# Designed miniproteins, single chains, continued (4): the designs that were tried, part 70

Each design is a single chain, and the fold is of that chain. pLDDT is the mean over its residues in the fold that is shown.

## One batch from the design tools (miniprotein)

Design m14415
Fold by ESMFold2-Fast:
Structure m14415 (fold): chain A 90 residues (1-90)
Amino acid sequence: SEGFHEAIFVPLQKMLDQLRAVLNDPNATQAQIDAVVNQFNAFLQQIQDLLARVGFLSMPPTPLKQQILSFIQNVKNEAAALLAEWNAKR
């Protein structure tokens, strides 16, 4: 639905892109990196808490439900990989 696209897909993708950009910027300060990492983690947690609160997991197994859950999982996996690479460089 448009609501999930605007509330979850678009903002999570933008946050992931911002995280990737700051972690791959050789001129980024530690403060800038910390701010983006904290903002990303807080937003991801807010989305997961919202979905649990509205009973999203109790919805029937639809393609939309699978798409949303898979997207969130993929964003989590990509963020973890980016952070692991960043920690290895520091």
Scores: mean pLDDT 81

Design m14416
Fold by ESMFold2-Fast:
Structure m14416 (fold): chain A 87 residues (1-87)
Amino acid sequence: SMNDQLRNKGDELSNQGFFYYWRRDYQKSSEYFIQSGQLYEQIQDYDSSSLNYDLSSKSYALLGDDDTSQQLKELSQKNKDKYLKLL
């Protein structure tokens, strides 16, 4: 299905995020985690979306960009709240 293709793409983007994270390339890491989070949000996988936004928040904190880190943390929490309402 289209949702399966989008999920696979989200998984690939998340894996690229970790690939750059372990190399301490936090700029690229955050970009991939944001793209993954956006794609999971599009398919209403709010738990996976929340996790990827949290990882991008952590990456921006490591870059010293506390403002962007906080915005992504709030986006992560918003998606976590959406997930919890589905239970």
Scores: mean pLDDT 90

Design m14417
Fold by ESMFold2-Fast:
Structure m14417 (fold): chain A 71 residues (1-71)
Amino acid sequence: ALASLMEALERGKEILEEIEKRTGLDLKSTLSDPEKEKKVLGIINRLLQRIREGQPVDLDELAKELKEALE
């Protein structure tokens, strides 16, 4: 259970780093805003759940959701 969560967190980190690289979004600076933090955490929780369930992750869709959450 814990090992599965740690694997999902590692994969989630890789995906988020790729999105930051492609989009130029600074997720760390946006997490200083409580409202934006809540939206981003909701997206991350969904991402982690998809990874744990073995579902494919669409990077373009995820990047769009993150941009919309940060506007």
Scores: mean pLDDT 74

Design m14418
Fold by ESMFold2-Fast:
Structure m14418 (fold): chain A 107 residues (1-107)
Amino acid sequence: MPVELLRDIGARDAESAAKQAEENAKYFEELAKQGSPEIRKVYEEAAKAFRDAAEKYRQIAEGLRASETEDEVRALMAELKAVGDEFNATFEKAQKYIKEYEEKRKK
């Protein structure tokens, strides 16, 4: 794949992922404000993880747009994948905690 095309696709994917992570962080921040003391820390930790992921995605997007060589683009694309894997794991963990909390609240 041409370096320019790979760079542009990667930057767009990273920018999209950053936006999604920010929206998820905001969602958990709102839940933390409404949650009981017991669950609040879980929501705050999830929000922080999504904020950190959003920042990493933005840095990767900026790095991709500034990249001049195929090696730089490939290295940043590998970082994009690693951040994505961590993000997905964090999201699944958060969803499980929310489900358990909601089930306890409905009883």
Scores: mean pLDDT 80

Design m14419
Fold by ESMFold2-Fast:
Structure m14419 (fold): chain A 95 residues (1-95)
Amino acid sequence: ASKEERAKVLIKTELELFKALDKDNDGVITFEEIVEYYKSIGYSEEEAEIIAKVLIEKYDLNKDGVITLEELIRYLAEETGVSVETVREMVKKLE
């Protein structure tokens, strides 16, 4: 698959997860929202907290328990090697 095709698949998958966590549609996800989401789909509190820690560490945040849409966009640009501007446009098309 092309670099752009691989990027699109990853961006769509990560954005779908972000949208599932960002119930208020404010572009910000808290540690507590991640924990509550995963508990709602059948994970234990301990498992949900581990997942939340992994997601926060994955996006290389300040460990304040907040993930922003801009941090996700930057993470995706670094992982895919596609520009931040291109990732932002792909995100707009996916809502």
Scores: mean pLDDT 76

Design m14420
Fold by ESMFold2-Fast:
Structure m14420 (fold): chain A 98 residues (1-98)
Amino acid sequence: MFEEARKLAESLPEEGAEEREAALNAIDAAEQAVKTMLENASDKKVVQGALAVAEAAIAGLRELAREADPETSELLLKVAEAVERAVKEAVEKAEKMA
């Protein structure tokens, strides 16, 4: 689910090592949130809380991209898009399970 996002984050150059670590941490947070959402699909409060965590992680990636150099920014935006896609697929799956 988040493999594409991790691969993109790991492709960041050595100059972006700090941004890479932050991006990988955001991906991990979003993945845990998605896992919580899928495990608790029938609990609307848990699903909403998990979705908020995932959305915060995506927002963090976009903020990181805004402050980065152009090359690092482009890769971070691709990471954010991959995470957003994975979260959207998880939401659709959770809705079908509820």
Scores: mean pLDDT 82

Design m14421
Fold by ESMFold2-Fast:
Structure m14421 (fold): chain A 62 residues (1-62)
Amino acid sequence: SDAAVAALKAKLEAGGAKILAADPTAKASVSEGEGGKIIATATAKGLSVTLVYSPEQAAELS
């Protein structure tokens, strides 16, 4: 559901905020991709991580 997607995005954004609080030079973003995929990217100290979730996974994780 749209509510589940919004809830997961909020959780991912909160995680990004924690990274930024620890390292102000870090970058974190959450976006939507093709087919309603949720894409979370974080970059800190030369390390980059990308997490991709389907809308079905968002419903399970919200």
Scores: mean pLDDT 78

Design m14422
Fold by ESMFold2-Fast:
Structure m14422 (fold): chain A 65 residues (1-65)
Amino acid sequence: GSCIEKALDLLSTAAQLAKNGECAAACAAAKEALAELKKAGVSDDGIDLATANVKAFLKQHGCSL
């Protein structure tokens, strides 16, 4: 699959882990997803926005990046 497909899969995994309270694993998956978005050629502004949204989602479930 593409780096985008891998990033989306990792974001879905991070979301599930965060909902289960597995913050360390959720943060690891989220960081890997953001790295895959960079490899896929997403702009720096796009990565900053994605990072902000991921941090907000994780914080909603009691997890911190």
Scores: mean pLDDT 83

Design m14423
Fold by ESMFold2-Fast:
Structure m14423 (fold): chain A 115 residues (1-115)
Amino acid sequence: SRAEKLAAVKAHIANAKATLEKMAAEVLKETAKDKELAEIVKRGAAEGNAQLDAMRANADDNQVVAENAEKILGVLQEVGDALEKAGHKEALKKVQEAAGKISEELNKAVDLINS
């Protein structure tokens, strides 16, 4: 049913959010001594969470879901670039792994909306 599809889309968005929050907490611990880098990570996590919340609120709108998915990946790329420049190789790897998992969950959400 449509209600079951919407519930499944929201579940994939929730999985993406859990992945983002776990990664952000771990990366913030690793960057705690670099105030400027920690602020970039905090802003990226806040922006990513806002985009996921927008997707959840509009879970039947494939354009809103797809556009916010692109924005989340862009934010994670910005955080990754800052970590790479600062030499935080382990934190960078965690961001890249989380971005891959988030991308997989959000692709499943988009596929469900389009089915």
Scores: mean pLDDT 89

Design m14424
Fold by ESMFold2-Fast:
Structure m14424 (fold): chain A 73 residues (1-73)
Amino acid sequence: SADEKVKLFLEDAKGLKEYLKNTKLSEELKQQILEQLEQQKKLIASSTDLSEEQKELLLKELDELEKLVEEVP
């Protein structure tokens, strides 16, 4: 279900946040992650399966991840 997909996405996002807080990234890996996050934003925004509230929640999580990637030293 859409609710299950949202739950799994949030769990994955939490894991990535912890990884990003504890890991120095190469510029190559930063760019790869940023490109992947941008693709996910586009998929979420265009999804017909997700409610507007679910889309807002997931897009905010992706925005937070993008900021963490950009702020990693």
Scores: mean pLDDT 81

Design m14425
Fold by ESMFold2-Fast:
Structure m14425 (fold): chain A 66 residues (1-66)
Amino acid sequence: MDGKEVAERAAKAAEEGGSATAARAAAWQVYDISKSEEAKELARKAMAAPTAEEGAKLLREAAVAE
């Protein structure tokens, strides 16, 4: 329903939480709900990100791609 809002919320949670595990879980949710192929690809990259900062950056880009 709200792919952009879900991605924005996920990015914010990753930025505030500072946890790579939390960022990966949020990325999986964005991948599952997104209808944009670009946002899905960015979410896949975020799922593989080694740090919360990198994951949050990719999730922020996914929100823009929606």
Scores: mean pLDDT 74

Design m14426
Fold by ESMFold2-Fast:
Structure m14426 (fold): chain A 94 residues (1-94)
Amino acid sequence: GNTYTLNLTSQAGTQTITLNTGDILTITANAPSIVTITVLSGQVRIIGQRNGITSFDIILNTGQSFTMILDAGDTIQIRALTDSTVQISYSAPT
């Protein structure tokens, strides 16, 4: 699969990305961020890491959402288990 990268800055935003089965999207927080991942279609595995250690590893089905608070340097991998469309919303912590 292809590999994609999304870098989070201090600005709020929302992105929709389509992933083929086996694709990986890596999200890197360059600043403290609140991130919500919503699965619009398909099924994905989400793996979060802090300081190189896996902090969570979950599967999301269509219609499910997961919200995370990230510190600068944290990473999330979204792995497409099927052809999938995900919406990623992000903002600075308030």
Scores: mean pLDDT 85

Design m14427
Fold by ESMFold2-Fast:
Structure m14427 (fold): chain A 80 residues (1-80)
Amino acid sequence: SRLERQLRAAELVLRGEMSQAEAARREGVSQAAVTRTVEALRRGDAELWKAFEELFGYPALELLVDEGVKALVEAVEKVL
């Protein structure tokens, strides 16, 4: 489905594997749709989190914790 393609693209972005534009091209969705899905997952959208877990078999929260840790490391490195 379109939602599954948007979620696959968003997972690739949140895992840091590729840019929003690259993920959008890979899954055949618009970059705007990827951006909205990433932002909705970051906001804790309950329906998207449920759909994510049903599709991937793990909670979206795990992905967001990993992204948060990476962002913190990158922020610290910019001060050095």
Scores: mean pLDDT 79

Design m14428
Fold by ESMFold2-Fast:
Structure m14428 (fold): chain A 72 residues (1-72)
Amino acid sequence: GAVAALALALAGAALAAVGRALLDAGDVRRGIGIVLRGIGLAIEGGLIAEKLIAAGDTSAAALAAIAIAKAL
């Protein structure tokens, strides 16, 4: 449900932040790969949450998952 979508979006955002830190440290190829994987996970969480909202779920968790995905 919405909690799982939020967890996926948060995990994706955290992974993207790690990748960005690697880019700042000069590990460009690894950093880019990790950022892209993190963004992909966050978008997947947001898409799951958007589908739940379309089905009538207006929980804070679903809204937060979409907000996190859009922020990346």
Scores: mean pLDDT 81

Design m14429
Fold by ESMFold2-Fast:
Structure m14429 (fold): chain A 68 residues (1-68)
Amino acid sequence: SFEDLSGEERLKAMEAYANKELLPGETGAKLGSTGAWVSLGEAEALEKEGSPVTGKKEEIVEILEQPA
């Protein structure tokens, strides 16, 4: 669970999780500052909690559509 982690530690945990690669058909978003892939629900939770990784939703959408 990411709830027990501080903002920076939460970011690192999510980055490690995202590096496992999303399966085809899974929904996700890419965090602007880290490039980590996270679920849309996790991205919304971070945004709502005011974590240091809460970028604008526009940024997440833009990165998601960019071929990395």
Scores: mean pLDDT 50

Design m14430
Fold by ESMFold2-Fast:
Structure m14430 (fold): chain A 67 residues (1-67)
Amino acid sequence: MMSELFYERERQRVLRDLEEFKAEASGEELAQVEDLQQRLDAGADPVEISVELGVLALKRAVNKVVP
């Protein structure tokens, strides 16, 4: 019971994070976010998706610093 509630809560959090990230995404980054959304919808571990989204966020931050 508790594990199922924890999983659903993490999944909902990651879904919101993906939606927010996708709102600013374009091109290759948009394709990568859509891949993560599809994997989560297919039953992927929300913790794993969260980690990969974090990597994309770091890449976005680095790209924003390079003029």
Scores: mean pLDDT 78

Design m14431
Fold by ESMFold2-Fast:
Structure m14431 (fold): chain A 92 residues (1-92)
Amino acid sequence: VDALVARIEALLEEALASRDFERFEALLLQMYILLSELRDLDPARAAEVAERVIRRLEEARPTFSPEQAAAVDGFVAALRALRAEALEAARA
């Protein structure tokens, strides 16, 4: 789990530094896949990590291109849904 969390955080830092839109989208997709895996392994940890990723992306949103900002909006919506599912699973 810790290695998975570290990989998600590394992908987030790469995404925040990326100026290539195709790479940016690929990094967001990779983060979503890994967060989905984390949700299945440790839903409480997945909810925590998803919240951090959402916060970091929302804070950085004003620095993004319009295309990146639109991609972030869609990604954040998907992560909010994933986080809600993870929180429900963690309470069970």
Scores: mean pLDDT 84

Design m14432
Fold by ESMFold2-Fast:
Structure m14432 (fold): chain A 91 residues (1-91)
Amino acid sequence: SEIENLRKYIDYLIKQAEELSKTGYKEEAEKLISRLRELGDRAIQAVEEAKKNPEKKEEALKTLGEFQREADRIVNEMEELKKKYEEEKKK
């Protein structure tokens, strides 16, 4: 289902951020986790509303598009933090 696919993707991203929190970027990782939870909740709500009312389908598509853009930005931020950590540790 669309909701289940969204939950799996959100869970995957949160797990990546949680791994980062163990490496010393705890505050940054916790902020990313918070952003992911908020974005995910909004996306799931939009999909649920569209299933109950087809007229909200366009609104849900826009919300999903915004979710994907913000998720992509968060992924980029996580990759930059991982690179910074590796450069600092030389490991």
Scores: mean pLDDT 82

Design m14433
Fold by ESMFold2-Fast:
Structure m14433 (fold): chain A 76 residues (1-76)
Amino acid sequence: MPSKEELIEKFNKGVEGLLELLEKEGLSDAAKQVRELKEKTLKELNEAKTVEEMEKIMDKAQREMMGIYTRSLHAR
């Protein structure tokens, strides 16, 4: 099973990739929302007691981040 540190590192790398994409596309408002969600999610991940709780937190954060990205692409 992945360690708590490995899950946090995987989450951070995923968020960094999304932020780079948003910045390249000029989606500054979406990038701000993703950064705020990252800070909130990292706090929740550090407070989680089990790997299963961490995976649930990460899945929710990924869905919210993808929602931010897709909404930004459809808003013209």
Scores: mean pLDDT 80

Design m14434
Fold by ESMFold2-Fast:
Structure m14434 (fold): chain A 62 residues (1-62)
Amino acid sequence: SDELVKENIRKRAEKLVAESPELARQGLEDNKKAAETGKKNGEDPFLIKRAEYGAEAYEELL
Protein backbone atom coordinates (compact mmCIF):
# COMPACT_ATOMS: atom_id res chain seq x y z
CA SER A 1 0.00 0.00 0.00
CA ASP A 2 1.00 3.64 -0.46
CA GLU A 3 1.09 4.18 3.31
CA LEU A 4 3.52 1.28 3.76
CA VAL A 5 5.76 2.66 0.99
CA LYS A 6 5.83 6.07 2.70
CA GLU A 7 6.56 4.49 6.12
CA ASN A 8 9.37 2.37 4.65
CA ILE A 9 10.95 5.40 2.95
CA ARG A 10 10.79 7.36 6.22
CA LYS A 11 12.45 4.55 8.22
CA ARG A 12 15.29 4.36 5.68
CA ALA A 13 15.69 8.14 5.83
CA GLU A 14 15.79 8.11 9.65
CA LYS A 15 18.56 5.49 9.59
CA LEU A 16 20.62 7.37 7.00
CA VAL A 17 20.26 10.71 8.84
CA ALA A 18 21.59 9.01 12.00
CA GLU A 19 24.45 7.15 10.24
CA SER A 20 25.52 9.73 7.61
CA PRO A 21 23.98 13.22 7.63
CA GLU A 22 26.10 14.13 4.57
CA LEU A 23 24.63 11.28 2.50
CA ALA A 24 21.17 12.20 3.82
CA ARG A 25 21.62 15.79 2.56
CA GLN A 26 22.58 14.39 -0.84
CA GLY A 27 19.49 12.15 -0.67
CA LEU A 28 17.31 15.22 -0.08
CA GLU A 29 18.77 17.00 -3.13
CA ASP A 30 18.53 13.87 -5.31
CA ASN A 31 14.89 13.20 -4.37
CA LYS A 32 13.85 16.85 -4.87
CA LYS A 33 15.50 16.87 -8.31
CA ALA A 34 13.98 13.48 -9.24
CA ALA A 35 10.46 14.60 -8.27
CA GLU A 36 10.71 17.92 -10.16
CA THR A 37 12.31 16.38 -13.27
CA GLY A 38 9.81 13.50 -13.23
CA LYS A 39 6.84 15.90 -13.13
CA LYS A 40 8.30 17.99 -15.95
CA ASN A 41 8.96 14.91 -18.14
CA GLY A 42 5.67 13.11 -17.41
CA GLU A 43 7.38 10.17 -15.70
CA ASP A 44 5.55 7.38 -13.87
CA PRO A 45 3.38 9.01 -11.12
CA PHE A 46 4.37 6.22 -8.71
CA LEU A 47 8.09 7.02 -9.10
CA ILE A 48 7.42 10.77 -8.70
CA LYS A 49 5.44 10.09 -5.52
CA ARG A 50 8.24 7.96 -4.06
CA ALA A 51 10.76 10.75 -4.74
CA GLU A 52 8.40 13.27 -3.09
CA TYR A 53 8.09 11.03 0.00
CA GLY A 54 11.89 10.76 0.19
CA ALA A 55 12.37 14.51 -0.09
CA GLU A 56 9.69 15.17 2.56
CA ALA A 57 11.27 12.67 4.97
CA TYR A 58 14.79 14.09 4.64
CA GLU A 59 13.56 17.71 4.80
CA GLU A 60 11.67 16.99 8.04
CA LEU A 61 14.57 15.03 9.62
CA LEU A 62 17.47 17.32 8.60
Scores: mean pLDDT 85

Design m14435
Fold by ESMFold2-Fast:
Structure m14435 (fold): chain A 68 residues (1-68)
Amino acid sequence: MDPQLLLQQAQNTAKAYQSVGDQKGAQAAQQLADLIKNGQDPSQADDQLSQLSQQNPELAKKAQEIID
């Protein structure tokens, strides 16, 4: 996936969680977006998703569906 497309999807996920009042979910998605925005290798997103899966499996699943 193109880093720019992945960034857009991460930002959309963060906004969706904010709209339902899930501040922790929004923060996690924004952290993923920040990693991509800083020009990090997309492979770093996989590591971030693995950590996210430990903290919030639902959010990790949503993020993976966006990346896939």
Scores: mean pLDDT 65

Design m14436
Fold by ESMFold2-Fast:
Structure m14436 (fold): chain A 65 residues (1-65)
Amino acid sequence: SNSELQQQLKKLEEEHDKLQKESDEYYNRFLQTGNREDLMKEASLGVEIIKLSVEILVLKKQLEK
């Protein structure tokens, strides 16, 4: 149902926001430390953010009908 899809969308958007915040924190740590591992963590989170963005867009498209 549209209500269930809207609840799923909200959960994915909240997860996306959380991952974006974590990604930003690792990037800021890199700017302070120069530590390659912090950049690798940011890059890994970036991949998960992209995957989540795809799922969000698919659900948004389903809600247009």
Scores: mean pLDDT 88

Design m14437
Fold by ESMFold2-Fast:
Structure m14437 (fold): chain A 90 residues (1-90)
Amino acid sequence: SELDKLFDELLKVIDRLIEKARERGDQETADFLENQRRVLEEARASGDKERLLQVGLQVADTLIRIAERYGDEELVKELRKIKEKLQSLA
């Protein structure tokens, strides 16, 4: 489904941000992102569309803030597009 594709995209972004956090020595953000990964996987496993949309949007907003803090303008643009697609499904 479109929602599954957007979740796969969010998980790939989390993996990229974890790598960036570790390269920066930002262990707190890396640990936080590992937890966000788990939250997304648990939401996906539930099969509840409303929960998937709510969690996906919350995680997207969180990832945008981290990407902005890291100065990754391209990643911010990618995440905003993912968020807009999630909002269109709500």
Scores: mean pLDDT 88

Design m14438
Fold by ESMFold2-Fast:
Structure m14438 (fold): chain A 84 residues (1-84)
Amino acid sequence: MEKEIKELEEEFERLKKEILELAEKLPKEKAEKVKLEVEILEGMALIVLGIGKLIGDPEFAKEGLRKVIEELKKLKKEIEKELA
């Protein structure tokens, strides 16, 4: 279980890096908005991890991380559309 959470955290960090690199190609105002959205999603990931640990439910943490990762994937797709 802990290994699966670690793999999801690593996927989050990879997506974050990719999104921030893509955001550098956007106009400054749009790049700043994307950075804020990433920060919000990172906060959500930390909250989900904290709650999962507090209640002793690693499946809750894993499910919540998967949902946050899906939101990052959607954000990346929208940026790719903007750049196409």
Scores: mean pLDDT 84

Design m14439
Fold by ESMFold2-Fast:
Structure m14439 (fold): chain A 78 residues (1-78)
Amino acid sequence: SEEEAESLLDQAEKLLLQAREETNDDVKWSLLDQAESLLNQVKPQFSSLSPELQKRFIDLDTEIGVEALKLAVQKVTA
């Protein structure tokens, strides 16, 4: 449902914001993984979502990916 998708996206966005403020790398990974898990629950409904929710999904997926990549690079260089 659209309401379910919106709720999951709201939860994923909150987790992403928490991850951005988190200084512990393991906790940050856990928060990003939880956010991605919520997006994976929305993914099957993607094509039926409103354009606004589709944009939110794409933006969140991109931002989570960027944060995860930054953290992965940091771990390799540490």
Scores: mean pLDDT 84

Design m14440
Fold by ESMFold2-Fast:
Structure m14440 (fold): chain A 81 residues (1-81)
Amino acid sequence: MEKKKEELIKKAGEKIREELSKSLSEEDVEKAVKLVEEAMKAAIEKKYDEARENLVEASKLLTKEQQEYVASLVQEVVEEV
């Protein structure tokens, strides 16, 4: 379970990095990807308060469209596990 969880989070993180790199600086992309990966880990562990906090922090760096894309990927990862 843990290995599959980490692989799914890493794959989603790479997709987010690719999408965000179209409009954000490298520094902001790295920060946002890290926050979203932590949120996915927390959500899979059913720590929804922690997941929400990390997503709110990441959303400060993202456009509304990017926020919707990230939320969709987080949901996909959580449902896949």
Scores: mean pLDDT 79

Design m14441
Fold by ESMFold2-Fast:
Structure m14441 (fold): chain A 84 residues (1-84)
Amino acid sequence: MVVSPEELQAQQERLKRLGKDMKVEIREHADGSVVLRANVDGADRIVLESDDDPEVTRATIEAIADTLIKTLPGVELTRTVELP
């Protein structure tokens, strides 16, 4: 394998930097719709939203958010429920 321990560490540091700069938000709106947004340095990079089945969408979004948190150390996750 060509990847050295130093290069692996550099890749992990890049992922940590991305995670520190990345904010993941799960927002549940008053109408029951659910949105997942991943924001990097003030710009939305990932937006997931569904109009169909909010329960299935919520479960899917939660699984995706969990994967992002485990993959990117230091990512900030915020869960909000939108009130009127």
Scores: mean pLDDT 68

Design m14442
Fold by ESMFold2-Fast:
Structure m14442 (fold): chain A 58 residues (1-58)
Amino acid sequence: SADAEAAREGGLAAARAAGVSEADAQKIANGSGEIGRFLGARAGTALGRAEAEEVAKE
């Protein structure tokens, strides 16, 4: 779904903003690291919501 894709992309962006490596950011987004995944998912939810609002304005 669009929400799931936005959350995944938002999680990746949030992981990068947190200063993790690209490889670790991808693992966080894909759920390979449990703790990092939860942090990425929480941040991704907020970013995904903001992105959905942008799309809705279109």
Scores: mean pLDDT 61

Design m14443
Fold by ESMFold2-Fast:
Structure m14443 (fold): chain A 73 residues (1-73)
Amino acid sequence: DLIARQPAERKGLAFYVLLLEAKDEAEVRALLEAARRYLPRETAIRVLETLLSQEKDPARKALLEEAIAALRA
């Protein structure tokens, strides 16, 4: 569990950076597919919620919220 947490955190950070770079819906969708491939939904949601708590840019907040909603769908 502890060992698995590190990969999830590092993958979450990379996913966060990629989401910040995403400027259109297609890019967000591609990143969601990538996250789904190497992160379980529960882990991805937890990481994204953590990222949201420290995000200040309203546009990036919207992207993160949309990603969480898509994962919950």
Scores: mean pLDDT 67

Design m14444
Fold by ESMFold2-Fast:
Structure m14444 (fold): chain A 73 residues (1-73)
Amino acid sequence: VTKSEKKLEEFLASLSDNEKAAIDELDKVGLSKKNVKAIAKKHGLSVGNLLKKWQEKHVLEGLADIEKAVNKL
């Protein structure tokens, strides 16, 4: 397990049920200003908090993929 994979698991475990549901819904419908506002409101989150948590997840996923690829070289 890479450091980025571990950080991703720890990040996902730290999310509230509302944050997890909002991020999952946003991932399914796609990132847009309209979708972020609607999903944040639906789950009782601020737009800024949802965007930060969504970005953190995707950054950590990207880093894990890069580290996994580099370790195969």
Scores: mean pLDDT 79

Design m14445
Fold by ESMFold2-Fast:
Structure m14445 (fold): chain A 97 residues (1-97)
Amino acid sequence: MNKEKAEILRKLAEEVRALADRPGTLAEFEAAVDKALEKLGDDLTSGLVRIIRGVTMIVLRPAEARNDVDARRQALRDAADILETLAKEVENSKKPS
């Protein structure tokens, strides 16, 4: 279970990181997150992903509106890094000892 969720989060992180290197709309980021959320279901992990989406959008929306390429890239890279960290935590959350 945790390994499957970690894999979903890693794939989302890779998709988000790829968006940093292309001109795009907020819709591509939201679509990637929504697809991952459908696979995760409704649990604490999906709740954390929704929080990460919300925080990222606070930075990403004004960056896109201002055509601030550097701020946009940094917001998407930061989101990908946080998602990768969450994937590692989810995978390691079941300690047998």
Scores: mean pLDDT 78

Design m14446
Fold by ESMFold2-Fast:
Structure m14446 (fold): chain A 74 residues (1-74)
Amino acid sequence: SLPPAPEELKTGDEVYAELERSLENAEAYLKEHPEAAPSVLGRLRQELEEFRDKLSEEQYRRLEERIRALEAAA
């Protein structure tokens, strides 16, 4: 069941932009704090899964690939 939430008012593009910003902030943070990678990347994956229904397949794939690249670099 789809919950009624403020997230319903966001377009997929708005959600994608917010997740892109979170990824950019995480990439910057992990350059200074590489040991935080498991916690930071875990939160990003949870957010990506939570907002999956708001994202297009292409948007989801791009975000997932970036998270995987960060995981591989750790």
Scores: mean pLDDT 76

Design m14447
Fold by ESMFold2-Fast:
Structure m14447 (fold): chain A 73 residues (1-73)
Amino acid sequence: MKEELEEDIKWLDEKIAQVDAQIAALQAQLAKAKAAGDTDTVKKLELEIQILEGMKALLEGMKAFLEKLLEKL
């Protein structure tokens, strides 16, 4: 049980890092689109970033929940 929760937490850390990398890449594209005045691309990238930030928040919430369960074991 404890070892399973530790592995799940580690897996979530890896997934959070992957999402962070995707957000960083999209933010770099967003900066370029803003500099170019490409309003349509800006809106698309802002929406994609918002979705990924929402996914990251969910993953972080799951990790916090599992860490709390681990404290009780």
Scores: mean pLDDT 86

Design m14448
Fold by ESMFold2-Fast:
Structure m14448 (fold): chain A 92 residues (1-92)
Amino acid sequence: MEKEEEAKKRFEEAYERFKKAYARFQELFSKLPEEKQKKFLEENKETLEELDKLIEEAREAYEAGDYEKAAEALEKIVEKLEELEEELKKLL
């Protein structure tokens, strides 16, 4: 089964998207004053907890060599980061 190469490519593409989404999220979050940062973390606590689970899932899958599962988790992380970016924009 030659799907291993496709899984690695999917992982690499997902990881590049993750890096861009994460950098954008960090940039926007750092522009908020401390009071608004605290409000954002409080209002988005559930989504942030889901992100922590997905990050752990991606790490465990990657360590196990399951690039398909790692890519899937990264793709979900990107979607959640994009949702959080829109919430951050509302506070700017």
Scores: mean pLDDT 84

Design m14449
Fold by ESMFold2-Fast:
Structure m14449 (fold): chain A 80 residues (1-80)
Amino acid sequence: TKEKLLEAARETAERVREALEDEEKAKEIEEKLLKATELSPEEALKTIREVGLEAAELDPEAGKAVAEGLARIDGILADS
């Protein structure tokens, strides 16, 4: 459901925020992840993958958090 997608995106954003020292960059990534939940499944997965690459350039742990979030969101979309 959309509620599960939003929860997964928020949990992913929290993990990114824990990894990043830059609060402004963490907020930017959170906003992109939340906005991705409003897109079609294909566009959402593509956008989250791109955000994961951006996060990885800032911090490998942040990139890993987004990649794990992507896998979870992909599973939710497949069950819908």
Scores: mean pLDDT 81

